# Ledger of designs, part 99: designed miniproteins, single chains, continued (4)

Each design is a single chain, and the fold is of that chain. pLDDT is the mean over its residues in the fold that is shown.

## One batch from the design tools (miniprotein)

Design m15427
Fold by ESMFold2-Fast:
Structure m15427 (fold): chain A 71 residues (1-71)
Amino acid sequence: GTGILSVDFDGRRVTVTLGDVDFDPARLVLEVDGVGYRASAIETRGDTTTLTFDLPFPATPDTAHQLRLAP
């Protein structure tokens, strides 16, 4: 698949899994309550890229989240 395949919440860690994308994954920003966070780790395996975001607060799927590209 193309784009965002999954977003998983585990306490203060959010894992975003990307399929085929036409952008640099390092440009992806996770916004929580209007504050942008950069990935702490990026790992590519085959056609899949996994980004790890370490947040200062625990987040759940019910927390307001947006994924955006940095300039």
Scores: mean pLDDT 80

Design m15428
Fold by ESMFold2-Fast:
Structure m15428 (fold): chain A 85 residues (1-85)
Amino acid sequence: SMMKELEEEKKEEEEVKELEARADEERRPELVREAARKRAELELKKVKKNAELVDVEEAEAQAEREMAEVEALLAELERRGEAVP
C-alpha cells in the first residue's frame, strides 16, 4: 500500500516536471502558475510523507530501546531471584 503511494508520487513528480518544462518553454503565466501550484501540492505531500516516515522510524527505535530495557530488567530479576531464594 505505502509502496503503491510512493510509485504514484514518483509518477506525479514526473508529470509536474513535464508541466514545469512546458511552462518554461512557453512562458505562459497560466502554465507557470499551474506548475507552481502543482509543485507546491507535491512538496506538501512529500513533507507529510517524510514526517510520517520519521515518526514511524522514531517510534520503532524507541520501542526497540524500551524492549531491550525490559529484557535487561527481566534478566536482572531472574539473576536476583535465582541467587536470593
Scores: mean pLDDT 71

Design m15429
Fold by ESMFold2-Fast:
Formats: sequence, C-alpha cells, structure tokens
Structure m15429 (fold): chain A 87 residues (1-87)
Amino acid sequence: SALRERAARRSAIANAVAQVLGEAMRNKASDEEILAKIRETLEAAGVPAAEIDALLARMRAVIAEESDRERKYERIWRLVMAAIREL
C-alpha cells in the first residue's frame, strides 16, 4: 500500500540521517561537514530541493543558537524527523 511504502521510505531516510549524525559525532566532524552529508543523504533519497534548503536553514539556526554538541545534534535530529513526517 502507498501508506506502508511511505512509512518505509521515511524510516529509510531517518536511519540514513541517524548514521550520518552518529558517524559525525564519533569522527568530530565540523558543522559544515554534517550539513553537507545530510544534504547528500536527502538528495539521494529524492527529497525536493526546496524542502532540503528549508530544512538546512533551520539546522543552521540551531547551530548558531546551540553551543552544546549533544543538544545541537538532538535538535537537528528532531528537525529532520519533523521534515520526514511531511514527505
């Protein structure tokens, strides 16, 4: 069913972004590297460019506001999950 396929696509995108964030935290990647990898992951998943640009703008706002690394990545993850729910 389309609903089940949509749920599977959302789960696949969520898992891919979680892997990017987990790897970035382990490797002490820069914020720019993290944003670039998230962009590539969403583009590979076929997310429209306008939605990616809007999400990245919100992530940049979180990066500018949040000094705590763990809380920053948690907030970025919440933004990704909110965006995925709209797909």
Scores: mean pLDDT 82

Design m15430
Fold by ESMFold2-Fast:
Structure m15430 (fold): chain A 95 residues (1-95)
Amino acid sequence: MSEEELEREIAVSFLLASISIGIEAARRGDGEAAAESAELALKHLEKNKDLFSEEAYREAREHLERAKEAARAGDYEAAVEHLRKAAEVLVREAE
């Protein structure tokens, strides 16, 4: 494994952990915690954007932004769906 591959694996692991926390928060109706988890994932994704393809970065960012807004609006089902889709993009990129 190259150093870049290892860095991407670490970044994806952190992003997936943050997304998982956000999904559980949204499922229990904690919109603030879900939005904060999405915001943390967005900041980490932006910091590590050079480890991802432009397409994967854009798709993951869009889903995380939509999840954050849905959580703030009290649309917890939409928040979970967008967090799940962001995770799917990141898992595909890590392969």
Scores: mean pLDDT 86

Design m15431
Fold by ESMFold2-Fast:
Structure m15431 (fold): chain A 89 residues (1-89)
Amino acid sequence: SALLTDVDVLRQLSQQLASEDTRNLLLVLLDRLHSYIQKEEYDEALDVLDEIDDVVQQTRQQSATSDPVLTEIDIRTGVLSLSLAVLKT
């Protein structure tokens, strides 16, 4: 429940991103993440979080200005990754 709430927050943040391409890609990845968490497939969920992190870091490298929404997504995906890693053990 708490994990799925965290994914919903990430969806809301992603919808606030200025880049349509990054927004659309993150929303697709977040739908996949939601599905894996709902199935308790935490290894697959962690793989999707790694893909999300890659997209976030690539978007940052291409931007001349830091986006506080993108920073919040980065922090929240890191926390979610740690939570999933603990549940997996």
Scores: mean pLDDT 84

Design m15432
Fold by ESMFold2-Fast:
Structure m15432 (fold): chain A 92 residues (1-92)
Amino acid sequence: MSVREKVLRGVRVISIGGLVLAIETSKNRALRDQNLDALVGLIRDVSDDAAAIARIQALADRYKATHSDDDLRELARAVDDLIARETAKLLS
């Protein structure tokens, strides 16, 4: 992987973390839903793992329907697991 590709993936990984924090800390439902859509889009840009992307999309859709803290926590864990795997690829 080129240095440029590693830098671009690193920027996207940092942006994903920022969106998760914005979703967790925001009390505005419309802003949270907008940030969820942005989060899923960035995940599709950083990962080719179709199963992981589908799982995160399903968890995001579930959270949009329920607005449950438990569903948000499951989504955050799935995103963190994906970020950890993509970060490991950047460091190899």
Scores: mean pLDDT 78

Design m15433
Fold by ESMFold2-Fast:
Structure m15433 (fold): chain A 94 residues (1-94)
Amino acid sequence: MEEARQRLEAELARMVEAAKKVKGPYRDKIVEAAESVGRNALDLALGRPAAAGMTGEEFVKLVAEAIKSGNEKEAKDVLEALQDFARAATEAGA
């Protein structure tokens, strides 16, 4: 589905941009996690199995650590973007 793929790619880009606004030692890990989770969802939407790698649970744990580090607003923005991305992935069949 071209439209579902384009929407999922747009939501992934939004989630990655939100992750880039997190400051401190968790930023790079959260960006990498967002890209990894997003790639797995795209693969599922294309009818391929999810790759072994960083899971949504690991991504949520990294965001929780960012909240503890004083990035509460930025981390909440990432969680909101993740929820929107997860909804788009579910609608795309992932």
Scores: mean pLDDT 71

Design m15434
Fold by ESMFold2-Fast:
Structure m15434 (fold): chain A 67 residues (1-67)
Amino acid sequence: SAFEEAEALLNGIGEALRWAEELGLDLPSRELLRAIFRAGMIIADGTLAGREEEGRAEARRLLEEAA
């Protein structure tokens, strides 16, 4: 459902925000916010497709590139 898709995206964004904090990113720039959103989408897509670990690995790599 749309709610389940939205919940997966919010969870993905939450994980990406936590990783951004780990990387020492203290204030969101436009580029950082864009990277967090993209990472959240990748995590959500992986979770909904049953490939959560693959999605997390790709999202983490994207955030590391943004740092």
Scores: mean pLDDT 75

Design m15435
Fold by ESMFold2-Fast:
Structure m15435 (fold): chain A 60 residues (1-60)
Amino acid sequence: SAGSAGAAAYAAQYLYDNGLDPRSPEALEKAAKYAGEKEGLTGDKARDAARQGAQLLLKS
């Protein structure tokens, strides 16, 4: 969702800091949990934030 920019940034930071592959489904689930806990998001909204965070890393 468009409102998840902050959560996406948390997901990107988590993936980077933990050396996780942003293409891995397991890494994305871990990033989704972390970003969701930081921004109060769950389920599909947390997963959307993780996907957006992964895209930020892949475009860098």
Scores: mean pLDDT 79

Design m15436
Fold by ESMFold2-Fast:
Structure m15436 (fold): chain A 98 residues (1-98)
Amino acid sequence: DELKELEEKLKKMLENNPSDEEIKKFLEEVFNLDKELAEKLIESFINGESNDEVGEALQKKLQELIKKYGFDVAYKKHELVISFLLEVVEKRKEEEKA
């Protein structure tokens, strides 16, 4: 079950306070993202800024995943990664307040 394995990996990474390098490697390995796109994603989420270029690239990647895995699996994988990135940002914001 690819989705359950992905959820478990994401949970473990979140618990261990992943570095930008660890997140970048994960995005490159699991979603086959280019290094530039992975870096831009991390920067966009860390800065809390909407980035149309990142949004467009994510949409293209979602379309590729849909063609490869079908809509349901592709969309859930995409949502899991976005949720993970948002949770990393929230956790880092709380630690900055401490």
Scores: mean pLDDT 72

Design m15437
Fold by ESMFold2-Fast:
Structure m15437 (fold): chain A 102 residues (1-102)
Amino acid sequence: MERERVFDGSVEESAEGARRFIEEGVREAHELGMTLEVELEAVTEDGKREVVERRVLDGTREEDLETAREMVRAARAVMENYEAKGKKVTLVVRTTLSPRRE
């Protein structure tokens, strides 16, 4: 099952929204006994796409939440770098739930 959310606000608003979306995905995955794959992609106004982070979250709930925060920090840094160059950036977050083996 795949979910996508697009954040086109400020860098701060996009980072906070992405953090909340991914943390909700981590909670749901652990409640269902599933694995969560997370992809963070930066999209510029001219249509250039950069995959910032892609991780499979298959650890403990606490480990997965910390990994999610690290991923969002990395995405925020990339967005701030584009903003510093005068480019408008959209953050696209994709999550995929997959059954854990057995």
Scores: mean pLDDT 84

Design m15438
Fold by ESMFold2-Fast:
Structure m15438 (fold): chain A 64 residues (1-64)
Amino acid sequence: SEEEFKKIFDKYKKNGEISKETFIKVLKEELGVDHRKARRIFNKYSKNGKISEEEFIKALKEVA
């Protein structure tokens, strides 16, 4: 659910955002998404090399 995705974001965020390395790790370890797919999704939703809560939730909705 969206609320569960918000909890994951809050757990891993630093300075209100998630880095590419952390995003890929979260998708691989928590959701079983492969590295190549996780990288493509990050590139689709990220802004300025980082991912905000709104874009993180959109990204996770695409894979869930």
Scores: mean pLDDT 85

Design m15439
Fold by ESMFold2-Fast:
Structure m15439 (fold): chain A 74 residues (1-74)
Amino acid sequence: MSAEERAKKLLEELEKKIQEIEEEIRRNGRTPELDRQLTLYKLAAHELKEMIEEKASEEELEKFEQSIRQAEAA
């Protein structure tokens, strides 16, 4: 898989997570936890779009993905 294809796939995952959180907020109301997660994924999606534009390497994308996974675990 190319770096570009990997980045596009990761962006689709982030967009899906954003939609899921927004649906959760619509169903159960807004909470500080959901706001933090929504902010995290929106910022990650924004950064990833910039990385795609600047043709980031596979190594840069791997580090970025690991950072997101670590933030999700915290």
Scores: mean pLDDT 80

Design m15440
Fold by ESMFold2-Fast:
Structure m15440 (fold): chain A 102 residues (1-102)
Amino acid sequence: SEEEIARRRAELDAEVAALQAQMDSNKATMEKEKNEVIEYLNKKLEEARKADPQKAETLRQKIKQVEELFNKKINDEVAAMQAQIDARRAAGESEIEALRKA
């Protein structure tokens, strides 16, 4: 029935929206963790830069490595979640199409 198709569409849209919200929340959490680590390292860098130039250089390199590792982790997680969202939408569209053919 058209009512059943409409209900299934609304359920699918709600499921996809919930997955998108979870992805956005996970991304925000990881970005917060990244920012906290980088802020801590920048504070250590400021303390080191006048007293220990070698330690300051090591901290600059560590900050760059931490940024690269977190950016990779965030990108990998977002890509994985996006693939799950895309798969759920494709499966739901297939279910709705099957209802139209019945």
Scores: mean pLDDT 89

Design m15441
Fold by ESMFold2-Fast:
Structure m15441 (fold): chain A 58 residues (1-58)
Amino acid sequence: SKMQQAIDYAKKLLDEGKTAREVVEELVKTFGLSQEEAIDAVTEAIKSREGEEAPEMG
């Protein structure tokens, strides 16, 4: 889906050292997402990275 592609792209940009704000702007430009959809995609990308790099086992 377009949203999954946006999440994957957001992960790549965050891994490259882009800020969340810059990633939101890139997703809006690249995928034509609304600002809210781009924020959701970045949020999901961050959650996925936290689960992989910082093992928070409750």
Scores: mean pLDDT 77

Design m15442
Fold by ESMFold2-Fast:
Structure m15442 (fold): chain A 100 residues (1-100)
Amino acid sequence: SKDDIISQMEALNQQINALYDQYLAETDPARRRAIIDEMIALVKEMGKLANQLDGLNGTKIGMLIMAAATDFDLARKNDDVQQLQRGVELINYAIELMKR
C-alpha cells in the first residue's frame, strides 16, 4: 500500500540522516567516503520504492530522490559537503510531500 511505501521511505530517510550526522563528525577521509557509499545505497533503495508511487506527487517525489542520488554521487567524487547537504535536504522534502 501507499502507507507501507511511506513507512519504508521514512525508515530509509532516518538512516540517511543518521549517516549524514556521522559524516559531519568523521575526520578520516576514507571513512567519510564509506559513509557516503552507504547513503548512496540507501537513496537507490528509496528510488525503487518511489517508482511504485502514482500521480503527480509520486512523479515529483521520484524526481527529488533522483536529484538527491546525483548530489550524493557528486559529493563523493568532489568531497563536497554542501552537495551532500543538498541531497539530504531534497530527500527530507520528498518525505514531507509523501505525508500530504
Scores: mean pLDDT 89

Design m15443
Fold by ESMFold2-Fast:
Formats: structure tokens, sequence, C-alpha cells
Structure m15443 (fold): chain A 104 residues (1-104)
């Protein structure tokens, strides 16, 4: 009946939120570890470099947040949105690393 159909939709939505959240949390955890390392190294060199590293981290979080919103609206493209956001976030992490290395 209608109640069973509603319960099924809620269960599918919950599974979708869990899948999206799990993948994004894994990516975010790795980014937080990498950016915290680069920020600490940058702080020892130049406070302005540390601010730049923080700015790149906030950009990476922005891509993950956008991917989450897109994946929940278009579940069929979930893997595409998350993989694209992970790629961009990793590029920003690599940019932060190179900026710190150039300043040494």
Amino acid sequence: AAEAARAARIARWRDLEDRVGKRLNEIQSKLETDFNKYKKEAEKIDPELAKKVESLYQEALGFLNEASSRALRDPERLDEYIDEAETYANQLSEKAKKEVEKAK
C-alpha cells in the first residue's frame, strides 16, 4: 500500500545519504590530514603562506559540499560527481604541497 511505498522511498533515501556521506567523509578525512600537515609546515615559513594553504583547503571542502548536493539530487551520477570532486580536491592538496616546498 501507500505506506509501504513511502517506507521504501525513505529507506532508499537513507541508503543514498549513507553512501554519499561515507565516501565524502573518507575523502575529507584524508584532505584534513594532508592540509593540516602543509599548514603547520607553512606556519613555520610564512604566516601568509599558511593563509594560502587554508584558502586552498576551504576550496577543496567547497567542491566536496557541491558534489554532495549534486549526488543527492542526481543519484544516477553520484560516482561521477564524487570522483570529479575528489580529483579537484587532490589537485588543490598537491598545489598546497608545491607552494610549501617552493618556499623552503
Scores: mean pLDDT 84

Design m15444
Fold by ESMFold2-Fast:
Structure m15444 (fold): chain A 70 residues (1-70)
Amino acid sequence: MSDEEKFEKAKELVKEDPKYALAFEDFVLRLYLRTGDESLLKEASEVLKPYRNKKLEYTSLEELEEALKK
């Protein structure tokens, strides 16, 4: 799976279950550090905007990465 495919699937996971929102932030930051693509940060900010004021369950980056393999 490409980095772009992983990013798109991670956005879908956040929309389906907001518990992935915090793990998605970490995922996007790591992807940005690897790729240098600032547009990823901007798009991620828009995806996360609806969840910004909500109490979120803690989900690890590893749990998000395992969900991306399904």
Scores: mean pLDDT 75

Design m15445
Fold by ESMFold2-Fast:
Structure m15445 (fold): chain A 87 residues (1-87)
Amino acid sequence: TLEKIIPQLIEGLKHESELVRFAAANTLLELAKERPEEVIPIIEKNGGVQTLEELTKDSNENVRKAARDILDLIGVNDLKKAVEKVT
């Protein structure tokens, strides 16, 4: 289900409506908080990181904040994986 939902949410991040972009970003943020190990790889695989980076410059402040929060979670997850491979 996540493999089907997350690509649709990433498309929602590109929507003309700031309300749709915010709903998509907030839903992705909630999913990434609850299941980071499952959600973050799917976001990365589907080009979500680039889309979220663009969203940090969005016209809507709440959309920008949600995008930054998701990118922070992705950065933390990537750091954890990197640390596990080195002492």
Scores: mean pLDDT 80

Design m15446
Fold by ESMFold2-Fast:
Structure m15446 (fold): chain A 85 residues (1-85)
Amino acid sequence: LDKLEELKKEVEKLYEEAMEKMKTASVEEAQKLYNEFVDKLGELYDQAEKIAQQENTPEAQQKLTQFGQLVYQYITDLLGYVLKK
């Protein structure tokens, strides 16, 4: 699923970018960056869900589950970083 793999790479890139920006952000900037990150990952998850539904295969559903786990992990990691500021 090339499109699903592209979305995964986009999520990974967004996470790296968010983590880099967080290093120099104030507490207020960090909260804003976190909210923007969560919103963007939600949009990407919705796209992944539509792709998996269109493919309608067990493999697509498994990849969607893995994608959701990755999204959840990155959101949780970034929140932990923000809370330590």
Scores: mean pLDDT 83

Design m15447
Fold by ESMFold2-Fast:
Structure m15447 (fold): chain A 109 residues (1-109)
Amino acid sequence: MEELEKEIDALEKGEITKSNLLSLAHRLVREVQEDGSLLKDGKVDPLLTAIAALGLLVLYMFTKEPEYLEAAQRLLDFLEKQRAAGVKLDPKTERYIERARELLRAVKE
């Protein structure tokens, strides 16, 4: 799953190929849990969940496929529930959430 984080970071920097982007998107959509989380080694990973939300929103901007927007919204909703439940998120995770939420607002307006 560290490779997935690096691939999404490369996408954000514009360094990822379209083929790798589509492969990542299909994997992310399938791996989203029923509660909207993503798992790393069988455990919920808030950082991976936040990075995936940003990556799927970037992909939605290029493809306009509703499944990517819906998956990104589920990931962000999970992170908001974690925050509401008193889970302390690290500053890196919070920065990805903020960027994803800003992009989500831009694509909805």
Scores: mean pLDDT 74

Design m15448
Fold by ESMFold2-Fast:
Structure m15448 (fold): chain A 87 residues (1-87)
Amino acid sequence: METEQNAKRYEELGEKAEKEGKYREAAVYYSKAAQGYISLGNFEKAEEMIEKIKEIADRAKKAGDEQTAKLAETAYRNLKTLLEIAK
């Protein structure tokens, strides 16, 4: 069972990781938050988390971290598909 508090906790962990330049961790946490918000029917928050993942992919790519960029790009595509199916 997913809770609003659980989804928000992953969002906060993602924001912390992003501020610390830990883009791989940020992508993972934002992905968990997006999945949680989709499960709760909070599609607005889910879309915000998905867009954060896209920003992480772009930042990782600029930093030369192609592995993290690919992970984030894959998460972005998969979560966008999941969100459209859930609507």
Scores: mean pLDDT 87

Design m15449
Fold by ESMFold2-Fast:
Structure m15449 (fold): chain A 118 residues (1-118)
Amino acid sequence: EVDELVKTATDPKASPEEKREALEKLGEIAKTTTDEKTLEKIIDAGAIMSDDPDRRVREAALRLLRSVGEVTTNPKLISKVVAAMLRIMARDPSLTAGPPVSQEELQERMDQATQALL
């Protein structure tokens, strides 16, 4: 099911609504999975959709990345999540996917992830 949702979310022929729905379902899966490979697939889908022309799809991607960032303790995955979130926010600073995260907090998470990767 994860592979099918990733395929739908990243399909350029899919409607913005289909992409958003797929990203939302991936976010729910991210909250319940402990499989690092599954989380990495979900992060990669969110990063791809961060460049989508539809603002609502980019907002859904930001929300997805936040969900993954809350559940993973893997420094490599945290680094990927923060980098993708910063890219989305730089493109559209009006986007929010929950409580505001300060620039200082994002930087601190990046620094911690980098340090843990050695």
Scores: mean pLDDT 74

Design m15450
Fold by ESMFold2-Fast:
Structure m15450 (fold): chain A 65 residues (1-65)
Amino acid sequence: MKITEEEARRLERLLVEREGVSPERAQKAIAAGIALGATSEAVARGLVRVTGLSYERALELAEAA
């Protein structure tokens, strides 16, 4: 399922507020995930690659958004 623009903004906020990721890095990570297929799994891989979060944590955040 394709992540919506609203879900992407919510995920950005969660990354900034909970994980201490800069807004610029959060946006880049989400964009990388969308480019990989916009599934929760692809978004999680984008988060891992750009932010250094664990895959398990990244997947949980992507699924929660």
Scores: mean pLDDT 77

Design m15451
Fold by ESMFold2-Fast:
Structure m15451 (fold): chain A 95 residues (1-95)
Amino acid sequence: MVVIRELEAKNKLEENELRGLMSMTAMGIVTKGGSLDDVRKVMETMMKQTKDYKQAAENTVKTLLELGKVDPSVRERAEKAAEEVKKVAEEYEKE
């Protein structure tokens, strides 16, 4: 990915924003009652768009697990979504 000149100019700030967007998207799906298939599709799409896919997936997993600790009403759904993200990342690495 050669065109991320803003990350070069602003160091890690925009990289953190990109990772945050992935995590926020997954949280939005979980919070709004989306399916595990929705989580999987978004993760597969975003991992194809980033070279730091493993870090992005790990951050998304951590964010979902923390969401489950803070909001018991979505805990089971958040934990299942975190497992699905791990599975998608593992499958992508095996390709």
Scores: mean pLDDT 71

Design m15452
Fold by ESMFold2-Fast:
Structure m15452 (fold): chain A 62 residues (1-62)
Amino acid sequence: SDTTLRAALAEARRALESTPAEEREAVLDQILDKARPSLSPEELARLERELRAYLAELRAAG
């Protein structure tokens, strides 16, 4: 659901922010694996796109 997706995005972003840069890709993969049973394929694809965009923003920020 949209509520579940929004909650997953918010939690994932907080987790990635507190994760060392070199571990963020592995943590992102873990988040996607945990989210798989709770989200539709379309919602999971959106979650991945949003989080990968966020990782790019974190990298650009330093």
Scores: mean pLDDT 83

Design m15453
Fold by ESMFold2-Fast:
Structure m15453 (fold): chain A 88 residues (1-88)
Amino acid sequence: SAEERAAQIEVLDAIMARYRAARDQYLADPRSAYLAQAYQQMLDVAEAARAALRSGRASDFRALEALAVQRQALIDEYRAKYQEALAA
């Protein structure tokens, strides 16, 4: 429905704001430039997903959602390793 689509776009806008904040945080330290790049790539996927939702391309949205899940898992693994290195 249009209401469900609007709600999904609001959730994406919040996620995109969090990705921008994370990108900017990691971009401030040259040692975490890779994490900044990874969050920029997630932001690009989220922007494409938002455009697909807005245009009603449900199949494109689902493909981008699946890609985002895979990339988020890799980012989470890398962040955990980075935090362990900082604690050592």
Scores: mean pLDDT 79

Design m15454
Fold by ESMFold2-Fast:
Structure m15454 (fold): chain A 91 residues (1-91)
Amino acid sequence: SPLLEKLRKKLEELRKELEELEKEVEEINASEEIKKQLEDAKRLIEEAEERLKELEENPNAPVKELVLLQMHIIAASATLFVVKRMLEKEK
């Protein structure tokens, strides 16, 4: 599905951003608040990756599953944006 391919690429981008932010958080010994937000983003990405895999394996899955996947991707992206902003303030 062209839509699933777009979502897959978006998740791959979010995974790379997550890995870069995890490295930065470790290097600067960031606050517990930042570490918690990063862990929340990681969980959302992992849940989205699992849901995408299920949708790729079941082409007859209900439209609601696709909507929920899109919502998880949006939530993960927003959470990573918050982490990035918080890190910029900690220097």
Scores: mean pLDDT 84

Design m15455
Fold by ESMFold2-Fast:
Structure m15455 (fold): chain A 96 residues (1-96)
Amino acid sequence: MMEIKTVTISPENDQVLTLTLVDTKDGKKLIADIGVAPGNKLDSEKAYEVILKFLKENPDVKEVILRSTDPSIKPELEKIKKRLEEEGYNVSVEVD
């Protein structure tokens, strides 16, 4: 089953998280699709806090995919990955 939640991180910067829970044979996965308006920098701290809160509300999730179509935010996604891995999650980053 898929559950989708959209969260605006910053009203000024039009930063949006789409959080999708997916049930798989390997367990529950979270896909965090991150959109940032052109020219804006991702608030990695705020994104991390939103993702972590959602994960704590869904304790069966152990795998997280951080995804974006914007390669410029890859360093910010890598920061979120490291922090989530410190909390015990398996995290991958996908940028197109």
Scores: mean pLDDT 75

Design m15456
Fold by ESMFold2-Fast:
Structure m15456 (fold): chain A 74 residues (1-74)
Amino acid sequence: SSMEVDEVMRRISKIAYEFSKIKSNLSSIPPSVAISQLNKLKKELEKIKKDFPQFSDMTDELISEINKLISQLS
């Protein structure tokens, strides 16, 4: 349904925006806090992927980018 697709797209867009905000503020937040916030976003994306596998490519791309940043901060 279009409503379901629109809601999922809004959720993914919000997560992408929050990820962008974390990246822009890395110099101003402790690494442990950044990692915690990134793991929260990753869990949200993994839940979307499980519930809506048609968005797997988009969610996997964002999860990959989040994992890359977590690795750099660890």
Scores: mean pLDDT 88

Design m15457
Fold by ESMFold2-Fast:
Structure m15457 (fold): chain A 74 residues (1-74)
Amino acid sequence: TPQEVEEELKKRGEELERLGKEVPEVRETLLDYGRGIKELGTMGKTYPILLSSYKSAGDELYREALRVKEEALK
């Protein structure tokens, strides 16, 4: 449901905000990804007909953020 997708993307955004505190080199970047992912969750709830598109975009941003974090640790 839109509510479940919003909650899932909110949790992903919160996770990235926490990871940013643990990896200072990419803190601002991870915070920006987290905010964007949370916004996509809200948009999916606001426009349920586009829910799958917003979820897919949020999932892709989350994967990209994790790649950025991994690269920073090398």
Scores: mean pLDDT 81

Design m15458
Fold by ESMFold2-Fast:
Formats: C-alpha cells, sequence, structure tokens
Structure m15458 (fold): chain A 82 residues (1-82)
C-alpha cells in the first residue's frame, strides 16, 4: 500500500511560499520513491502532500526536509499516514 506523507512549511511571504511549494514538489517528483506529489498555499503556509512507494516513507521524509531547507522554508510539521 502506498504511504501518504503530509508536510507543512512556513515561508516569509505568499510569494516565497509559492516558490517553496513548487521547488519542493518538483524535487519530490524527480525521486524514484515518489508516486505523486502536490502542494497548496494559504498565505505564508505551504501544505505538501506526497504519495510514496511502500517502505519508502523514511527516505521521502528526509527528501522533504532537505528540499524545504534548500527552498528557504521552515518545516513546521510532517506526518506519515497509514
Amino acid sequence: MPERILATLEAEDRESAERAGRFVTDELRRSPHVLGAGYSVDGRTVTVGVLAKPGASEEVVELIRRAAERAGAKLTSISVLP
């Protein structure tokens, strides 16, 4: 069963949030461990949803952490859903 991962990022402003969401999801979509990724923006908050291959959640979580840092966004929460 694919694993669902939800991450919340905070940026300095709406424009930075939009860039961060785009950057993070583009990085995720290039991963062989990711089946699908998308984002939404509400003000300065970015919500990233990821569908990962079975057993790949740890690797995808680490990828999210690195991509968020490179995008200059603060990772405020991350959840792996059953």
Scores: mean pLDDT 86

Design m15459
Fold by ESMFold2-Fast:
Structure m15459 (fold): chain A 100 residues (1-100)
Amino acid sequence: SMEEVEKEIEEIVEKALEEVKEALETVPDSYLLRVLFEILAKTALEMEKLLKEKKVPQEEGRKLMRKYMTKLLQEIVKLMEERNIPGVEFFKKFYDVPED
């Protein structure tokens, strides 16, 4: 069901946010953007794999990917800003993170 798929996507996003929080605390600033990019890439691939395995229609899958990746990006920006992490402006620009 679509509710079951969305729940599994939410679990993927929650795991990604935990990895981001750990990276913000443990990774030196000079390597942080690379690590965040790697977490985002892995998360996107995991979501794509889930959508394909669950045979979600292409259009619906794209909408879910956009929705949940946008939410993840917004939360990452919020965490970076709260912690005064350098590179947040570059990160926002690179991913075209919506304001709000």
Scores: mean pLDDT 84

